Designed miniproteins, single chains, continued (3). Designs and how they scored, part 108

Each design is a single chain, and the fold is of that chain. pLDDT is the mean over its residues in the fold that is shown.

## One batch from the design tools (miniprotein)

Design m11986
Fold by ESMFold2-Fast:
Structure m11986 (fold): chain A 77 residues (1-77)
Amino acid sequence: SMEEARALLEEGRRALAAGDYERALRHFKQAGVLAAMAGDTALVAEAAREIGRVFEAQGDLEAAARAYANADKLLAA
């Protein structure tokens, strides 16, 4: 559901702020799946941007760039 996707985004952001990158990724990926099932492209893009932020925090700049590019592509369509 949309409510569940938004709740997972919030939980992911809290996990990211706490430095729990594995938990953050799990929550953001699940949020993206639920958003996609609901047809909410904006929420899918938001989840992809949050995944990019996790990779950036971990120093994986290539993975971060790919996640951000995916989000931009979704919004440009």
Scores: mean pLDDT 87

Design m11987
Fold by ESMFold2-Fast:
Structure m11987 (fold): chain A 95 residues (1-95)
Amino acid sequence: MTLTGLSPKKGPRGTIITVTGTNLSTVPDSSKAVFTSKKTGEQVEGTILSKTDTTLQVQVPEKAPLGENEFSITTENGATSNTLPFEVVEEPYTP
């Protein structure tokens, strides 16, 4: 698999990201989206909500590190995709 883009490229925790790429239908259902902080190196797993051959939908986890992150997909066999930049921003308090 190869990841080619993220939309949006930044968002608060809980954001649903559309990941574009190739051969994404071959990603096992047990695979994890991984957010790696560029500041601390902390890794937090996000949930893959859906997949097609060219897209994934991934939710930014509540424990995702703030700031610049590297996004990747890790399979159950330990294989990791290429990385794409994603910035986790603070969500404004909604009523």
Scores: mean pLDDT 78

Design m11988
Fold by ESMFold2-Fast:
Structure m11988 (fold): chain A 86 residues (1-86)
Amino acid sequence: MKLIITFRGLTPEEIEKRIEEARKLEERGAKVEIEVKGDTLTITIEGLSVSEIVGIKLRAIGLELDGYKVTIKDEGDTTIIEIDAS
């Protein structure tokens, strides 16, 4: 399964934190690709289990409590999560 997470409106410190979290998944054997453009961070992850993807979705939904706008879209074997800090 493939997961694409896009963060918008992040500070440089928040971008660094999210990259560090993604690198921990890479250390566990997932394939991670990171792209940074201005305040937008896109992380593409392959090799996650269904259980790990569900866990990531729940954490993303939890960010709505911190004022983020979260959109989740499932398309076949690909999950797309968009998180907006605006």
Scores: mean pLDDT 81

Design m11989
Fold by ESMFold2-Fast:
Structure m11989 (fold): chain A 63 residues (1-63)
Amino acid sequence: SIEELLEQVYEAARRLAEAGKIQEAADVLSQAATLRKRAEAGDDPEVIEKQLRELIARAEAAL
């Protein structure tokens, strides 16, 4: 679900911040906020979930 994917994004952002990658953590959180807003506006859930999974992968690759 979108909520479970957002939790994974928030965890990845916390790990980035703990690693001293504050700007990367901020960028990830900003992108997550945009995707959440789009989901609330009624955008296609499958598209939002795909973009959230891509965001998680990028965040984890930055660790």
Scores: mean pLDDT 86

Design m11990
Fold by ESMFold2-Fast:
Structure m11990 (fold): chain A 74 residues (1-74)
Amino acid sequence: MEVYYSKVGDKTIVGYEDLDGTWHYVEIVKDAEGVWRIVRRLSEEEARELSEDSVLVRTGLGEERKVPIEEVLS
């Protein structure tokens, strides 16, 4: 399982794959208590537009790499 995140200003875009292989996209922000809150759910198109050209991808084993957004989003 892979997740990506892209930080743009005070917000972060996160994509994650569920157990059925479906990708989900959310915009999150860190609140005053240090807890990450979902601001809204995004389409793949919205996530692509709001993310940087290169994003960090994390695997379930903690491996991190920086990849072009096109390798994560179709």
Scores: mean pLDDT 66

Design m11991
Fold by ESMFold2-Fast:
Structure m11991 (fold): chain A 60 residues (1-60)
Amino acid sequence: SGKLARAVADYEAKNSLELSLKKGELVEILLDFGPHYWVVRSLETGEVGIVPKEVLEVIP
């Protein structure tokens, strides 16, 4: 099962593989993408993309 996380800040996608997020937006973590990035799905939009781990806080 995917972990839930929330955006701690607004994030603007830098390329077509990345996902833009609003502060407070909830995402499901789908896949680890190296030490600094996750592949996530936005629970608001259903969009999938890569985001920096630092923009997200995992919900326990």
Scores: mean pLDDT 85

Design m11992
Fold by ESMFold2-Fast:
Structure m11992 (fold): chain A 84 residues (1-84)
Amino acid sequence: DEQIGLKIVQRSLDRLEKENEEYYNLYKEDPEKAQQKLKDIKDKGKKDPANENTLIALADGLEQATKKKLAEDEAKKLLEKLLS
């Protein structure tokens, strides 16, 4: 069923978005713990070789999403300063 497939994809995207937000908050609170979390995700891949590349991509995606959000937050601060 095509609709079941779309619901599975949507739930996966919703989970990823929530994980990105949680990782971003962790990175701001404790960068060392955030880096350990990425290592733990990659280490899970080593125990499940079939999913290793997917878990590496997830860890890299979390890091990239966090860097993007940090840049967006800085851009917002700059815009507020320029528009004041």
Scores: mean pLDDT 75

Design m11993
Fold by ESMFold2-Fast:
Structure m11993 (fold): chain A 82 residues (1-82)
Amino acid sequence: MIEEAIELAEEAIELAKEGKAKEAAEKALEAAKLLLKEAETLEELLRAIGLALRAIGAEIDEDPEEALRVAEEVLELAKEMK
């Protein structure tokens, strides 16, 4: 559900701002997975896959700046898909 992806992405943004890179990346990944299920175009599918992979990378690297960027881009994609 796109609305759930928006909520998860907003939670990820707040966690990333608090420096909680792993928790932010996990929430961003869950949001990206929801967008993968809702993707209707090849562009939406590829963007969601790219964001999911970047979220995994941000979690592994414990990078709150990348987690924030991924969460913001997931939120943008979710708003475009609604």
Scores: mean pLDDT 87

Design m11994
Fold by ESMFold2-Fast:
Structure m11994 (fold): chain A 57 residues (1-57)
Amino acid sequence: GKEEGKKALEAAKAAETPTQASVAYAEAQRLLETSTDPEAKKLAEEAIKIAKEKGAR
């Protein structure tokens, strides 16, 4: 839900290495696929964007 979206966003923001960013990216993608909450999906999309900026693939 919303809290999982917030956690994904915080993980992406906290990532200091491409490896950490890739982990955050994978969790955010999973949340987009499994969540039914539109707010959680928006937070997951923002997390994906930040993770990609930090070198996630």
Scores: mean pLDDT 79

Design m11995
Fold by ESMFold2-Fast:
Structure m11995 (fold): chain A 61 residues (1-61)
Amino acid sequence: SEELRERFVREVAGVLVEGGVPEEEAKRIARLIVDALAHISDPQERLERGLQAARDVGASW
């Protein structure tokens, strides 16, 4: 479970960095996005929503 959460955080943080968010801020924001989506039981839906949230944040950074 922790390893899967860590992978999800890394994926989301990567998208934020590609969008222009500094690495330290990207890690912080990625954790917030992942925690906000913890209520979504389907892993694929959760990942898709997290990546979309990261793209939206990066686009407005």
Scores: mean pLDDT 85

Design m11996
Fold by ESMFold2-Fast:
Structure m11996 (fold): chain A 59 residues (1-59)
Amino acid sequence: MEAEARELLERTRAAAERLEAQGHGDEARELLAATEEALRRGDLEAARALVAAAEDAAA
């Protein structure tokens, strides 16, 4: 993966871990899966939006 794609995935995983700790495990899995699929498609814009949504939800 390109460096940016790796960073986005790592950030989403961190946010998903925080969401699971808060009791939002289903939301965490959905956001992580959506980000992984966006990155697989090469859709960096969608991936960035999903990372932002995951981080906001985990805040």
Scores: mean pLDDT 79

Design m11997
Fold by ESMFold2-Fast:
Structure m11997 (fold): chain A 62 residues (1-62)
Amino acid sequence: GELYEAKKDFTAKKPDELSVEKGDLLLVLEENEDGTWKVISSKTEKEGLVPKDVLGEKLGEV
């Protein structure tokens, strides 16, 4: 999957969303048409939806 760095903090507001901190490494599992991405946090190993604007630059693939 594609690896991204979170460019800002995000706090989950819905049960399917994932809270992340700026600088967290996020593996993209799914890109949704509504502007959210399903990711897994490398730090917590939890998965959930984050807004696309939370994702910074693509760091690579794993």
Scores: mean pLDDT 81

Design m11998
Fold by ESMFold2-Fast:
Structure m11998 (fold): chain A 68 residues (1-68)
Amino acid sequence: SAELLLKGLKALELLKDKLSDEELRKVQEILREMIETGDVEKAIKELEKLLKDKLSKEELEEVLEIVR
C-alpha cells in the first residue's frame, strides 16, 4: 500500500535523529514487514517493544500515531 509506505517513511524520518544506526535498521525491518503484509497492529506492537526504553512516552506515542 502506498499509504503504508508513506506512513513508514514519515515514522523513519521522525526517528532518524533519535536512534542509533542499529536501532534504525530494526525499525526499518518492522516497517518493511508492515508494508509487505499490511499488518499495522503487529508493527505497532513490535515498535512499542523496540522503542519503549529508547524514547519518551510522548515520542513513542507520536511514532505509533503516524503508523496508525
Scores: mean pLDDT 84

Design m11999
Fold by ESMFold2-Fast:
Structure m11999 (fold): chain A 58 residues (1-58)
Amino acid sequence: LEDLRRKLAEVTRQLEELEAKIKSLNDKIKKFIEDFKKRVTPEQLAAELARHRAALAA
């Protein structure tokens, strides 16, 4: 019983580590999306794409 409890605690610890990593990644993704939305609008992306297409055609 103690061996099973010790093994269950180890698995729980690994799950907590994965949960913490997922939470950290979610926070980074949210921050990246918010920063990107503030700095680059769809209109700005369309303008950049048009500029690059013009350069390639020339």
Scores: mean pLDDT 77

Design m12000
Fold by ESMFold2-Fast:
Structure m12000 (fold): chain A 131 residues (1-131)
Amino acid sequence: AEEDLRKGIEALKNKNYDEAIKYFQKAIEKDPNNARAWTLLGRAYYLKKEYDKAIEYYQKAIEIDPNNGTAWYNLGLAYRDLGKYEEAVEAYTKAAEKDPLFRGDAYRNASEAYRKLGKEEEAKLFERTAK
């Protein structure tokens, strides 16, 4: 329910990650197709530095809504923090494609990931595209 999402978001703001997880799980129990609830559950695990679980839940959000730019962007951040730079680039590129609001941040982060991969020319191209 909307109320469970609201309480979960409030718990995230207060850094009460376990409380946030409980509310997002309640939202998912009531509506398993709520891509936003899955994205927020992934975010709570990401903030706990449980990156593998965060990735799993972001992937579920993307399965439900492939156009969810927020889930793609957050997936890129989680892959980056695991040092999975090729996967991070792909996720950031999808985020920029699906939501123009992420375009600049996603391309800058993709550029940094390309540099980590030793792909300086690709990094420069993405940096030039980020405005």
Scores: mean pLDDT 89

